# Ledger of designs, part 89: designed miniproteins, single chains, continued (2)

Each design is a single chain, and the fold is of that chain. pLDDT is the mean over its residues in the fold that is shown.

## One batch from the design tools (miniprotein)

Design m7084
Fold by ESMFold2-Fast:
Structure m7084 (fold): chain A 55 residues (1-55)
Amino acid sequence: MQQLEQSMQTVVDRTIDDRVAQRGLSPDEVARLRAQADAAIQRNLDTIRQREQQR
């Protein structure tokens, strides 16, 4: 599970960096995107845990 969290975080960080370079996002927008990404990662991990419990 922790390795999956780390992989998701790495992908999110790279996506944000790419968007900052291409679109010039403000620091406030970057912070908000990171907060939303963290919430989405937590939700996805919860879904994966539930699926594994059914195995």
Scores: mean pLDDT 74

Design m7085
Fold by ESMFold2-Fast:
Structure m7085 (fold): chain A 92 residues (1-92)
Amino acid sequence: MDAETERRIAEALEAMLAEIEAELTEEELEAARKELEAKHGITASEEQVRELLALRRLAELPEEELVARLQRVLDPATARRVVAEFRETRAL
């Protein structure tokens, strides 16, 4: 039972990241790549830039939006719990 819930949570998060990555424009990817090189000295592949930008955007989403996106795959109670745990991890 718990393994099935964990699998559904992982699938929901992966689907959400894929949706965010699909929403990224070439201009946003180019800007993010240049920022990484100029401010952090990091040379990243296009795939790495997409993943980092998608994760950044996911972290910046309002709690209500995160819950709404997760509710497409998860029940409301599980979606709220996942978002609460995510926010606790991001508390810094």
Scores: mean pLDDT 72

Design m7086
Fold by ESMFold2-Fast:
Structure m7086 (fold): chain A 88 residues (1-88)
Amino acid sequence: SSTAEEAYRQSLQNMKQSIEESIEDLQKDAKVEAETKASELAREMKENGAPEDEIKQKSDKLVGEIEETENKYIEILREEARKIEDQL
């Protein structure tokens, strides 16, 4: 194989690796973001005298919405990684 073909293949492998690392970072960040925002919402609601059941319901909903949004981005990145793998 030519040096150019090897360089192109290495570039695709590096791009795939970068996407896989981005997926791992997004998964970690999504968990931290969900926990942080849910805790902040719970604190604010508690300060405003909201009942415990409402705090739990609103916090759980927010966690679910954040996780669903991040999972959609992760699936897009996984599809891009698959397309790159198909070119290797």
Scores: mean pLDDT 87

Design m7087
Fold by ESMFold2-Fast:
Parts: sequence; structure tokens; C-alpha cells
Structure m7087 (fold): chain A 70 residues (1-70)
Amino acid sequence: APSPAELQLSLSPEQNRAFIREMMELFGERFLKWLKENPNASLEELIKAFGDFLQESEDEAAARTRARLA
């Protein structure tokens, strides 16, 4: 499956910007929800969640971009 980086290599500058915006919107939604559900999270848990949600949001934004191009 194409990684987000591989996907970006075949997109226009406008499509790349749309991809990044969608990824950041998905990340913000997911991370803020997790913060609300985990008010006593440790710094280690916060760092892990940040990385995990960023990756998940990147993967979903890439999948949505692929679907639009199909």
C-alpha cells in the first residue's frame, strides 16, 4: 500500500495542501477527544497518543485522497 509520502509524490501542490489540512483536522479531532477521555494521562502516554493519532490521521487522509483519485 502506498505510504503518505509516496502518495504526496504523485499529487499536485493543491492536492498536497488539501491532504495536509485534512490530516491535521482528523488529528485534532482524535487527539482532543483522547485528551478529554484521559485527563490524568502521563507525559509518556501523551507523547505516545500524539504519535499514534498523527499516524492514524495521516493513514486515513491518504486513504481518502486515494478514494477521490479513483
Scores: mean pLDDT 79

Design m7088
Fold by ESMFold2-Fast:
Parts: sequence; C-alpha cells; structure tokens
Structure m7088 (fold): chain A 85 residues (1-85)
Amino acid sequence: SERLLEAARTAIDRAQELDEKDPKAAFGYIEALKDMVRHALARRDEETVRAIIEMLQELAKRSKNPEMKEYIEEVVREAEAALAA
C-alpha cells in the first residue's frame, strides 16, 4: 500500500530525528511501524512488509541508542518470522 509506505517513511524520519533528542517519542514511532507491519501482514501485502523491514534495518544502523537498535531488531525478527509462515 502506497499510503502505508508513506506513513512508514514519515515514522522512520521522525524516529531518526528524535533518536537522541527524545528517545521516548522515537520508541513511539517504532511502535507505530510495528503496527503498520502488522496491518500489512493481515492484508498479505508482503511487498510493503519487506519495504518497512528494509527501512527499519537502515534506521537501526544509523541509531546511536542501543535500546532502540534492540527494539528495531526485535520488530524485524517478528516481521520476518511472519513472512516465513
């Protein structure tokens, strides 16, 4: 879904901007991305799920917050497991 991908890009950009400035708000955007992945999985929109996984992996590489990296890696693992099922 193009609309869902646009929402995901916005959430990634906000999480990156807030990573060190407001970690709590940054985690909120990762939670929103997790919900977007869940929504795409429910619709069997594998292309959108893979695109969000790629964006999350890039965000994890750029993050300076170890807790945020760990949470993103958990979200990615859960999404990849769901795609494999």
Scores: mean pLDDT 85

Design m7089
Fold by ESMFold2-Fast:
Structure m7089 (fold): chain A 68 residues (1-68)
Amino acid sequence: MAEEEARRAAEEAFERAAERAAETMVQLSKDSPESALQFAERELELTAADPRMARVAEAALRAVREQL
């Protein structure tokens, strides 16, 4: 099978992870906006060594900021 299909599957999984992280952060921000924002910022810091995970954390942080 094509490497492109494997890459697409990985990209879709990455987008799914980013969407789930954003949804989780939005839910947390409804109860505690400050805690949700701090948690998202901490995740971004912890995932800085992995560019893919850093993008997931960055998407979550952005989603929280947009909901505040």
Scores: mean pLDDT 67

Design m7090
Fold by ESMFold2-Fast:
Structure m7090 (fold): chain A 57 residues (1-57)
Amino acid sequence: MKYKVLKDLTGNVGEVFPLKKGDIVTSEQLKELAEKLGIPYDLLEKLLLKEGVIERI
């Protein structure tokens, strides 16, 4: 599955998960980043979708 980044990530999350507006992120990349953050992939996905950071494409 693929996601489009809708806005830049900032702060501590941006330091660990450096996404820029217009980037395309795969579910595999998002899983890897969730592991680095120490959280489950599903929670990271839900958070980023809820905050309008990413959109499913």
Scores: mean pLDDT 75

Design m7091
Fold by ESMFold2-Fast:
Structure m7091 (fold): chain A 100 residues (1-100)
Amino acid sequence: SPARELARLRALVGAGMTSLRMLAYELQKAGEVSPEDYERLVRLLNEAERLVHRDEDLEGAIRKIEEVVEYAREQGLDRMASAAERALEVVRELQRELAR
């Protein structure tokens, strides 16, 4: 059912944001991300999750996740870049499903 698919995609967004926050924490603990950049990443991820789950502003969420992808690529954080790109694809899939 379309409603079941939308619920699944929303759950995947939440799981992706949680995984990215956990990864940001691990990278900050390893000294690969500064405390200031960690706070920025967590803020971007929290804003993206709110935009999806509360506001249904998927374009806004995409912009926030793209900032995380750009940061990860600039810093050479390959695991974070890959994880953020996967999260970005889930939000785009949710956007396509809602446009039906």
Scores: mean pLDDT 89

Design m7092
Fold by ESMFold2-Fast:
Order: structure tokens, then sequence, then C-alpha cells
Structure m7092 (fold): chain A 100 residues (1-100)
């Protein structure tokens, strides 16, 4: 099991890989960020999970097929933080991105 410091370093590397022109590299990076965020959530690190998911979404190309998964995971984080309006917003963004 990785430490929070190790998860931070791995998240930063994965977020940088989301800018890669190779779609296979971006898919692997997106799901790794999601896995790191879920591990942070299990440890109660909801604010840190939110920060990495927000950075991942910003780094991801606008029409990337992995965006719906990032939006859904961020919505789960907002739900845990009690930010119900933001959770609903990102759930809607995930659904809209699935329609592309």
Amino acid sequence: MKSIEELKKEAEKAIEALKDPNPVTRQAAAFYVIEIARQLMKRGEYELAKEFLEKAIEATPEDDPNLPYLYRTLADVYEQLGEKEKAEEYRKKAIEAWEK
C-alpha cells in the first residue's frame, strides 16, 4: 500500500501523461489518476482527491473519451465533501460526455 506522499508523486506523473498525444497513454493515465483518487478517498483525503481530479480534468483534451470517468469520480468526491450541487453538476457533465 502506497503512502500519501507516494500517491501524490504518482498522481503528478499521471496528470502529466494526460497531455500525451498517444490515446493509449492517456487512457492508462486517466484510470491511474482515478485509482489514486479512490485510494485517497478511502483514507479520508477528500480535498486532496478533489485537487488531483480537477488538475487531471484540466490536463485532459476537451473531447477525450476518458473525461466522463474523471467527471464521475470528481462527483463522488464532491458528494463525500457534502457539496451536493457540485456533485450533481459533475454527474451531469459525465452523462453529457458519454453522448459524444
Scores: mean pLDDT 85

Design m7093
Fold by ESMFold2-Fast:
Structure m7093 (fold): chain A 59 residues (1-59)
Amino acid sequence: SEELLALLKSPDRATRIRAIQELQAKSDVEALREALATTTDPAVQKMLTFALNSIKLLE
């Protein structure tokens, strides 16, 4: 998941979106929380929050 966290810091928004989707698919809650704590992009924050809530709702 460290590789996906690095991709989340990419200047390419599409790459960041793919990284979030991969983390969500893996249900990597710890990595998603870490990304949410460090990101400053409001769109990425919303996507990370949605991914975390989706995982918690299913579990």
Scores: mean pLDDT 76

Design m7094
Fold by ESMFold2-Fast:
Structure m7094 (fold): chain A 64 residues (1-64)
Amino acid sequence: MEKLEKVKERFQRYLDAIDKQIELLKKHYEYTGDEKYKEMIQRLEKTRDFLKEAGEKKIAELEA
């Protein structure tokens, strides 16, 4: 499906945005030492991992 390439691009773009947010929070944690940023990082990392697995599975289904 021609749509598969666009789905893949959109998915990667979304993951890249989350990764950038995680890096920003890591910088804040290094600067402040505030545990709230560590908690936010953990939540976003779990969300990112879930989305990556779900997206890869969905792409594989579309290819099959």
Scores: mean pLDDT 79

Design m7095
Fold by ESMFold2-Fast:
Structure m7095 (fold): chain A 84 residues (1-84)
Amino acid sequence: SDLQKLADEKAAELSMQVIDMYEAGASVEEIREALERRIEEWRARGVPEEVVGFAEATAEMVIDLLEEGVPAEYLRKQIEKSLK
């Protein structure tokens, strides 16, 4: 569905931002602050709450996986596959 496609695209967008910021040496606090700003911009533009919630949950999962030592490159590849 169009809604599922939008949810997958927004989740990939937030998750890639998490990985980019983490590899650049940003703290988890700085990453979460950046994600909160982006989510508020999406809400202001009328992005559906179910899409926002899915993208936020996916990004938080990516933060947890990075903190557990899962390689950034592996996570990037999994995100890219989810968009195909």
Scores: mean pLDDT 88

Design m7096
Fold by ESMFold2-Fast:
Structure m7096 (fold): chain A 89 residues (1-89)
Amino acid sequence: SKAEAQAIKDKFRKLLEDGAKINEELGFKVDKNYLDASVYSFTASVLRQRGGPVAEVEAELKKAADYAIKAGKDKEVVDRDLAEDLARL
């Protein structure tokens, strides 16, 4: 469900934000787009593992890809990886 997806995102985002604070205290800047890409990717993985609706897994994977591109990852690599993930749903 959308509520389950949001709960997974909230928990993993909190974990990553706590780690980001440690990095920022040490003087390193954290890329927020990379953090978001990781949150959506993890959420998709958990939903897939639980047998969640294909459409919900697909939506999370597409969001993860969008944020990965914004974080500076190569679009051609991200698009290919996304296509492979979607083909396995």
Scores: mean pLDDT 85

Design m7097
Fold by ESMFold2-Fast:
Formats: structure tokens, sequence, C-alpha cells
Structure m7097 (fold): chain A 86 residues (1-86)
């Protein structure tokens, strides 16, 4: 499940930041996938830092925040796939 969310997030990053089409993102090279993973890790780390600056935030609450962030990517990818088919 987490791996599936990360793969969806990488696909979205390729589309959004590298201006790839959905088809190009699905057929991305190992190099491009690695770049997308680095961007994703930076976004996750930044999100974790932002969450941790909130007074009284517990480690488990930070993890929930990151999980919700990752959960948003599959939905966004599904919407992009739907739009491309139309």
Amino acid sequence: EEEEKREAAKKLILIKYKEKSLEEAENASEEEKKEAEEILEKQIEQGRKNASTISGTKEEDIEKYIEELLNSFPEAVKLLEELEKK
C-alpha cells in the first residue's frame, strides 16, 4: 500500500514538475524515476518539518500527516488519467 502510494506520487511528480505526459510518466526511465523519488522525499521531509513546528505535535501525528499527504497522490493521478482519456 505505501509502495503503491509512492509510485503514484512519483508519477504525479514527473507529470507536474518534469512536464511529462501521463504516458511518458508511466514509461519513465530509471533516471527519471530516481529524480522523482528525490523530489518526493524532499517534499515528505519538508512536510514533516512543517508538522513538527506545530506546538505539541507528537511523532505519531506527524506520521499521520505524511500518510494523508501520500494518500492524496493516488486520487490526483486517477483524476489526471480520467482527464487524459477524455
Scores: mean pLDDT 67

Design m7098
Fold by ESMFold2-Fast:
Structure m7098 (fold): chain A 83 residues (1-83)
Amino acid sequence: SMREKAELVARAVVESERIYEALAPQGEAGLEQAEREGRALLIRTAASLGYPATDEGVEALVAEMAADPAAVKAFQEAYAALR
């Protein structure tokens, strides 16, 4: 369901934020690595849900979730629980 997709995306977003927090103290090189690793994680998540393994695939997944109030609620609840 779109709700389950939203929960999986929330996990990926929280993990990407943890990567940023871990690498931010390394400065510019750390932030560039965090951006690459976070992007790769979101692309893999979108691909696992049947979307293209691209930035556009991530955008399509996010747009579908944003159009569903139940999915938005599920994302917010999962994100809050994981942080």
Scores: mean pLDDT 87

Design m7099
Fold by ESMFold2-Fast:
Structure m7099 (fold): chain A 87 residues (1-87)
Amino acid sequence: SAEEVEEFVKKVEEEVKKILEEAKDFPPEVRAEIEKTVEEIRELVEELRELVRKNAPPIEIARKLAVTTILLSELYFEVELAKRQQA
């Protein structure tokens, strides 16, 4: 539903903000890569909102949700690797 997508988007935005805060202490090159992935996630979130607004088929919304979730998982992995290299 539109409400579930909005809640998902809000949670993604909250997680992205936490990650950017953590990334403040990373080397500039690592921060730049994290910021690029964040930008990609934000673009997907915007596309997801547009699909919902257009009453796109449920399968298209589900695919966009899946891709966004995969990128968010990749972002978490990048952050964990950066933390280990900083330790």
Scores: mean pLDDT 85

Design m7100
Fold by ESMFold2-Fast:
Structure m7100 (fold): chain A 64 residues (1-64)
Amino acid sequence: SAVSAIKGSSFANTEELKNLAKQYINAGRAEGLPQAILDKAEELSKSDDPKEIEKAIQLLYLAS
């Protein structure tokens, strides 16, 4: 919808969170975290909701 498109332009921090999540996923892979954790984090990091991306980062941080 047009309203959703307008709201999307306000999510500049989403790109920053996605980049941070990629860093944590790479670190988790290097540390040998279970594939199930990496898969869950990757799914959350693809979200357009910054709260879901933050959950991905927290999951990876706590699982290490």
Scores: mean pLDDT 71

Design m7101
Fold by ESMFold2-Fast:
Structure m7101 (fold): chain A 75 residues (1-75)
Amino acid sequence: MELIKKVREMYEKGVPLEEIKEFIAREFGVDLSAVTAAVDSLKAQGYSDEEAAVLVVRALEQARASRAEQGRPAL
């Protein structure tokens, strides 16, 4: 995944999580608040900052590739 690889490189360089969230929001054309809420939800489930950010990117890319309809997230 192109964006996941880039996010991982940003973390390895020590880029702040806030900048990574903004990057994700810009790339997918979603609000920063939506990305922040998703990351916070994943962190509440026990994921690290890095894992949460990567999972958000992966979920957004899979949703696009799989043609998600209007509905709840797949389990």
Scores: mean pLDDT 75

Design m7102
Fold by ESMFold2-Fast:
Structure m7102 (fold): chain A 95 residues (1-95)
Amino acid sequence: SALSQRAARILTVMGILLAAMQFTLDVLKKLKAPEEVIKEVEEKLKKMEELYKEMLKLLKEDPDNPENLAKLEEKLEEIRELSLEVDKILEEILA
């Protein structure tokens, strides 16, 4: 139960990060950011969505498997890194 609770929390954080990134993309489009910047953020968002789908698959297969939890945490760290890269892009556009 503790492992499945941890997996549920990881998915919740993941969903929040994806929603924040989609909002950031909308803001960049409204600010008329260069097309190359928009494309870079769209590619990072697509990669995050692919990682999320992999996380959902792992949770569906066995939410109480410690190896699956470790894989979920690795995928969450990849998504966090992608989020930080987009935050850096946003800061550069706002400068």
Scores: mean pLDDT 81

Design m7103
Fold by ESMFold2-Fast:
Structure m7103 (fold): chain A 92 residues (1-92)
Amino acid sequence: DKVDKEIGAGEITKMRRGSEEERKKAEELEDEINEIISNLIEAIKKGDQKEIEKYKEKLEEIFGKETAKKIIEALKNKNYEEMVLIAMKAIE
């Protein structure tokens, strides 16, 4: 985003960083989601709680805490279709 200087320099940097991060994530979202979900499915199948936690952190970074929790719950219940729908809806 284009940010004007009516906000202090520190606030401008933080605000611009957040806006740029949102745009960057939007462009990378399909790629990252596909990678995270594939790895998360494998981790859940293996019962690897450490890997599950790792990908939970990544999902929280992308979708937020609530949506990430729903995705993980759907995957644990083997509701892959529901998981995909949750992820797709969150990015639209």
Scores: mean pLDDT 67

Design m7104
Fold by ESMFold2-Fast:
Structure m7104 (fold): chain A 71 residues (1-71)
Amino acid sequence: MELTGIHLKIAVAELKKALPDDPRLDALLARALELPDSFVLSEEQAKRISELMKQKRFEEALEEVERVLSA
């Protein structure tokens, strides 16, 4: 499955809902919102984030999103 900039924005919004008190989320949401909707993650990054979100491993999903947005 291709994870685009729009999917990453949705993932960060869901992480903020799950982890509202995490101070990293506001900065990560701002970074994600600046990405074009056509931005495409690598296959391994997309799969890892999607699987972590599915498993409700939100802190690990957040760390992976931060890693992607810091590259």
Scores: mean pLDDT 73

Design m7105
Fold by ESMFold2-Fast:
Structure m7105 (fold): chain A 77 residues (1-77)
Amino acid sequence: SVDQILQEFEELYRRARELVKRNDVEGLMETVERLESLEPQIEEHYLATKDPRLLQALMDIGVMRMLAWVMKKEAEK
């Protein structure tokens, strides 16, 4: 269901935000991979329902992916 997918997204997104605050790059990368694994299911439900919360979730995953990339690159210096 949409509510179940959004709940899973919110739990992972909250975890990702905490990992950003802790500067835990490895944990953030693993959490982003889990968020990315939800994208096909979120996209499918968005196309069926047009629920704007699902579109926002896809955008938030994209932002977190970019942030993880930046943090990883800074850690590699």
Scores: mean pLDDT 88

Design m7106
Fold by ESMFold2-Fast:
Formats: structure tokens, C-alpha cells, sequence
Structure m7106 (fold): chain A 87 residues (1-87)
């Protein structure tokens, strides 16, 4: 398994592996933005999960963005997975 890590600066980090990409952006106020991007081989579909955490690691908000040929079944799985991952 190969992981590619790109550090743009001290507040921006991207890591990618196996069709998944995770990006972290730290704001001056200590707010952390996390973006998880997943590509599905079926239908050239892509899902992005954007989560925002405060400086104490409390989840403030998240949103799921669906791109391409995402099916209703995929959307259901992703929404359930996001709830489990974000606790």
C-alpha cells in the first residue's frame, strides 16, 4: 500500500491512498477542516465528506457532497458511515 503525502504549508496537509484522499486545513483560530474524498469504480462516482472541528476536537458540522453517478444506495451507505465515523 502506497500513501502519498503532500504538505503545502504548516496548515495544509493532503494524504491519498487506494482511491481515497484526506485533506486537513488548520485555521488561525484553531478550527480544523477535514475533507475525505472517496472514488467509487461504479459509475465514475465520487463522494466528499467535509467536517469542521473546533480547537478541542469537538465536531461543529459536516456535509456530504455527491459527484457523478452516485446511486441512492451509495448515498444511504455514505450517510450511515458518516454518522458512525463522526460519532
Amino acid sequence: MSIKVTVEDENHLTAEAEGMKVSYELSDDGVLKSTLEMEFPEGNAKVKINAVYDKNNNLLSYEIEYLGGVTEEMKKIMEEAAKELLE
Scores: mean pLDDT 69

Design m7107
Fold by ESMFold2-Fast:
Structure m7107 (fold): chain A 96 residues (1-96)
Amino acid sequence: MKLSPEALDLEVDLALAEIQIAVAKWTLEHRELTPEELQAMIKELEKVIKRLNDLLERARQLDDPHREQLIADAESLIGEANKLLEEYKKRLEELV
């Protein structure tokens, strides 16, 4: 089924957020980060979470058959991003 233009925009925003979360997770697992780098990543994750919450509210207003899937995907990514944010904050506290 074809996505509405509005649903397509939300799908693209979701995909970008998923990539940003995946990169942040990979970075935390595979790199030794400075306190400054951890603070920068924390700010970026907070921006991603805000963007995902805005996206979730937009998805709830859609009259589109993909609305439920967009809501579920956004809620899942918000959960992952919040968990990762807590892990970054914990790492920062261990270094400072």
Scores: mean pLDDT 85

Design m7108
Fold by ESMFold2-Fast:
Structure m7108 (fold): chain A 79 residues (1-79)
Amino acid sequence: SASELQQKLDQIAAEARAVAETEGLEAGFNTFLAKAKELWPELTAEFDAIAARARAAGDLEAGEMAIAHLLSQKIAEAQ
């Protein structure tokens, strides 16, 4: 359900934030990316493209926001 997908998105965001606070922003971003791929493996290519652009730009926050936006759209489509 959309509620279950939103709960999973909130959970991986919280896990990534905890990693970022202890191990740094790149480690947090990598955790978010890995968990997102586990939950939405069909979006792996899109996640990798967003991550590559974010790293090239030196803006991991923009990358996380883009992935979160994509996932929010998919959650909305699932309701």
Scores: mean pLDDT 83

Design m7109
Fold by ESMFold2-Fast:
Structure m7109 (fold): chain A 86 residues (1-86)
Amino acid sequence: DAEEQIEALRRGTEEAAEEALKHDESVKPLVEKYLEKMEESAERARRLVEEGKTGRETNLELASMGMSYLGLATLAVSSKKKKEKE
């Protein structure tokens, strides 16, 4: 279910963004860029699903969303470690 995958990736990305900002607010500009890219890819993926397109085009947008999620998840881990440093 492509719609379920889109929603799961958006939710995970928002949670990762919130976690990163909780530990290090200085990454806010970078978090905002990842969130913008996620929403752009999510909108394109939704349009492809609405058009009945399955396969490469939809998978590329889902992959782009996954990269945004991975980037923010990495920032969240890095921000937490930075905050825990003395």
Scores: mean pLDDT 79

Design m7110
Fold by ESMFold2-Fast:
Structure m7110 (fold): chain A 89 residues (1-89)
Amino acid sequence: MDEELEERLRKLEEEILADPEKMKKYEEILEKYRKEAEKAYEKGEDGYETVLKLTEKLLKELVKEGIISEEEAEAILERMKRLAEERER
């Protein structure tokens, strides 16, 4: 897995853990998208495009609920997009 992406996610989790209300909302949103990912996998939609699409939806929901900034969401998406491009090489 990508170290830069892992570090960003770890820092976000640490910031969220400092706020119990944000933590609760974060866990609810993660569980929702985990279930959507499982359903996509069961349908054979397990490609990187599906992962990117679900992650984009997840990040937009987190921004809407005020859990992360739009700036951080864009940074995560751009990093994942870059990793997808590198895999095609």
Scores: mean pLDDT 73

Design m7111
Fold by ESMFold2-Fast:
Structure m7111 (fold): chain A 92 residues (1-92)
Amino acid sequence: DPKRDALILANAALSLLENNGPLEHVQELLRLAAEYARKAGYEEAARLLEEAANTDDREKRIELVKKAIEELLKDLTVHPQYQERFQEALNS
C-alpha cells in the first residue's frame, strides 16, 4: 500500500527530525516517502517531501513534512466517511 508506506515513512522522518536524529537518515526516509506518495497519486505530497529533503532549514523541513502528511490524509480528514472505508480496506 504506497499511501500507507508514504505515511509511515513521513511520520518516521518527522519523529527523527523532532528528536534531532541523523539528517542523512531523515533525508533518506523523506525521499522514500516521496516515491511512495507519488505511486499513491499524491504528487503534491511527493513534491513537499522532496523539498523537505533538500531544504537546509530545520523548521522549514518540519513544516514541509507536516504539510505532506496533511496532503496524504486530506481525503480522510475532510470526509470522515472515507476514514471508515479506508480503515475497512486496511483490515480486509
Scores: mean pLDDT 77

Design m7112
Fold by ESMFold2-Fast:
Structure m7112 (fold): chain A 55 residues (1-55)
Amino acid sequence: MKKFIDPFAPRELELLENGEYRDLDTGEVFKPDEVAPAALAEAPPELQRIYELQK
């Protein structure tokens, strides 16, 4: 599986109407809790702060 965990690369993942994310490359669907927490866990602290401010 590919690692599309960057929360700041929305073109890699399309937010669906039901709150899920679809990978534009592979067409795979991810639950929001699969993408967001994984991305935050692997992101550096600077990126995590930017993500929090984006909310």
Scores: mean pLDDT 55

Design m7113
Fold by ESMFold2-Fast:
Structure m7113 (fold): chain A 93 residues (1-93)
Amino acid sequence: SKEVEEKLKEIEEKIEKAKELIREGDELFKKGELDKALKKYEQALEIVDEAERIADELVREHPKDRRVRQMHMDVGSLRLGIVVRIIVLKKEK
C-alpha cells in the first residue's frame, strides 16, 4: 500500500531526528549541562510520541504486516530509552 510506505517513511524520518536529539542530549549530559540535555531528551520524546501514534495506527490497520510490527516495536524501544535517560538525569539534578 502506498499509504503504508508513506507512513513508514514518516516514522523513519522521525526516528532519525529523535536519535540525533538523543545524541546531542547525551553529549550535553557528559558535559554536565543537565538543563540543556533535558530539553534535548524532551524534544526527542515529543517526536517519538508522534511516531508511536502513527505506528499504533498502522499496526491496528495492518496487524499481520511484519515491517509495520517491527517498526512499532522499534519505536517503543526508542521511547523507553528516552524515558530512562530523563529519569536518570532528573535524579542527578
Scores: mean pLDDT 90

Design m7114
Fold by ESMFold2-Fast:
Structure m7114 (fold): chain A 82 residues (1-82)
Amino acid sequence: SKEALEEARKEFEEKYKEVVEEMKKLGASKEELLELEIIEGMFLIELAVLDLAGASDEEIREAKKKYEERLEKLLEEVKKKA
């Protein structure tokens, strides 16, 4: 649904901002911060594809979870270097 797409976008954006701020506090490089921007861009493209395909709310939620996990993995890698 359009509501599920908007909710997924909003929730992902909130998580994204939290991860960006945490990575900045950990001294993440410009390159590492750019990787976060790439993940965000890829998520927005996937949401657009799901919208065009008439994807279910479950598929939309799974896409959000997948990209949030990618943000968390990158943050974990930065924490190990800090």
Scores: mean pLDDT 87

Design m7115
Fold by ESMFold2-Fast:
Structure m7115 (fold): chain A 66 residues (1-66)
Amino acid sequence: MPSQEEIAELEPLVREKVLEVLAKDPSISLSQAVNFATLKLVREDGLDPEAAGAAGLRVLVELLEE
């Protein structure tokens, strides 16, 4: 089970990857970009799926509040 500190540490990394995905394909939705970013980080960088998913949800909420 990921700690709150672990999730918080991953949030900036997930946010950066989400913005990178959106820059490459701006036609996709924000939620799709978050899903692609989290899957890429899990697959390529070996992040814990639960921690990456939780960080992705936090990033999604933050960006939707804009």
Scores: mean pLDDT 79

Design m7116
Fold by ESMFold2-Fast:
Structure m7116 (fold): chain A 62 residues (1-62)
Amino acid sequence: DLDKLKEERDKKLKEMKKLSEEVERMVRDPSTPVAAKSEKQDQLTRTSKELLAISKEIQALE
């Protein structure tokens, strides 16, 4: 269902924004390990790749 893919795409876009906010909060807390911050950056990268895959799937259905 194309609409489900579009909803998933929207969710991934919102997730990227939320991850950015989490990284900002982690920077605020100096006790947060750099490794934890790197994990959030990795999540942003993975979400970006997932968004690309969903975009390609949507294109295939058009």
Scores: mean pLDDT 78

Design m7117
Fold by ESMFold2-Fast:
Structure m7117 (fold): chain A 75 residues (1-75)
Amino acid sequence: MSAEEIRRRLAEYLREHTPLDEEAAERAARMMVDWARENGIPLEAVLRRREALAAALRGVEDLGDVRKVMASIVP
């Protein structure tokens, strides 16, 4: 699966399962993919953790915390 496809699926999931609008969900998904690449994490592993990531983001008011969420949830 391509990085673009994984980002798209993450954005769709976040849009449907969090209060984030389409633009915010796309930004969050991009930040998640970028963080995974920086830390050598397979992008498919991020997609598998989408439920935990969405749950964590429901408690976050600022997208700047996405990197902290990734560090705590993704191994």
Scores: mean pLDDT 77

Design m7118
Fold by ESMFold2-Fast:
Structure m7118 (fold): chain A 90 residues (1-90)
Amino acid sequence: SMELVRRLKELAEELLRTSKDPLALRAAELALELAERIEAGEASILDIELTIGLIRIILGVLKLIGAEEEDIELLERIIEVLDEILRELK
């Protein structure tokens, strides 16, 4: 759904605006790059799965180091939207 892709872009852009954490910012960049590739029709299912995997690793690290709760919450929302996009494509 293009609505899910737009929601993904909005969440990633919010994290890019609000976060000061380099790992959270990198996860937001990955999500935004993937959203743009999906909009262009250039993303594979594997691309989406790999991006979800990388963001989950980043989220795990951020939780371990006690990162800002707002960064963690936005990344969890990004993963939820990515999982919904992946489900629609399978």
Scores: mean pLDDT 89

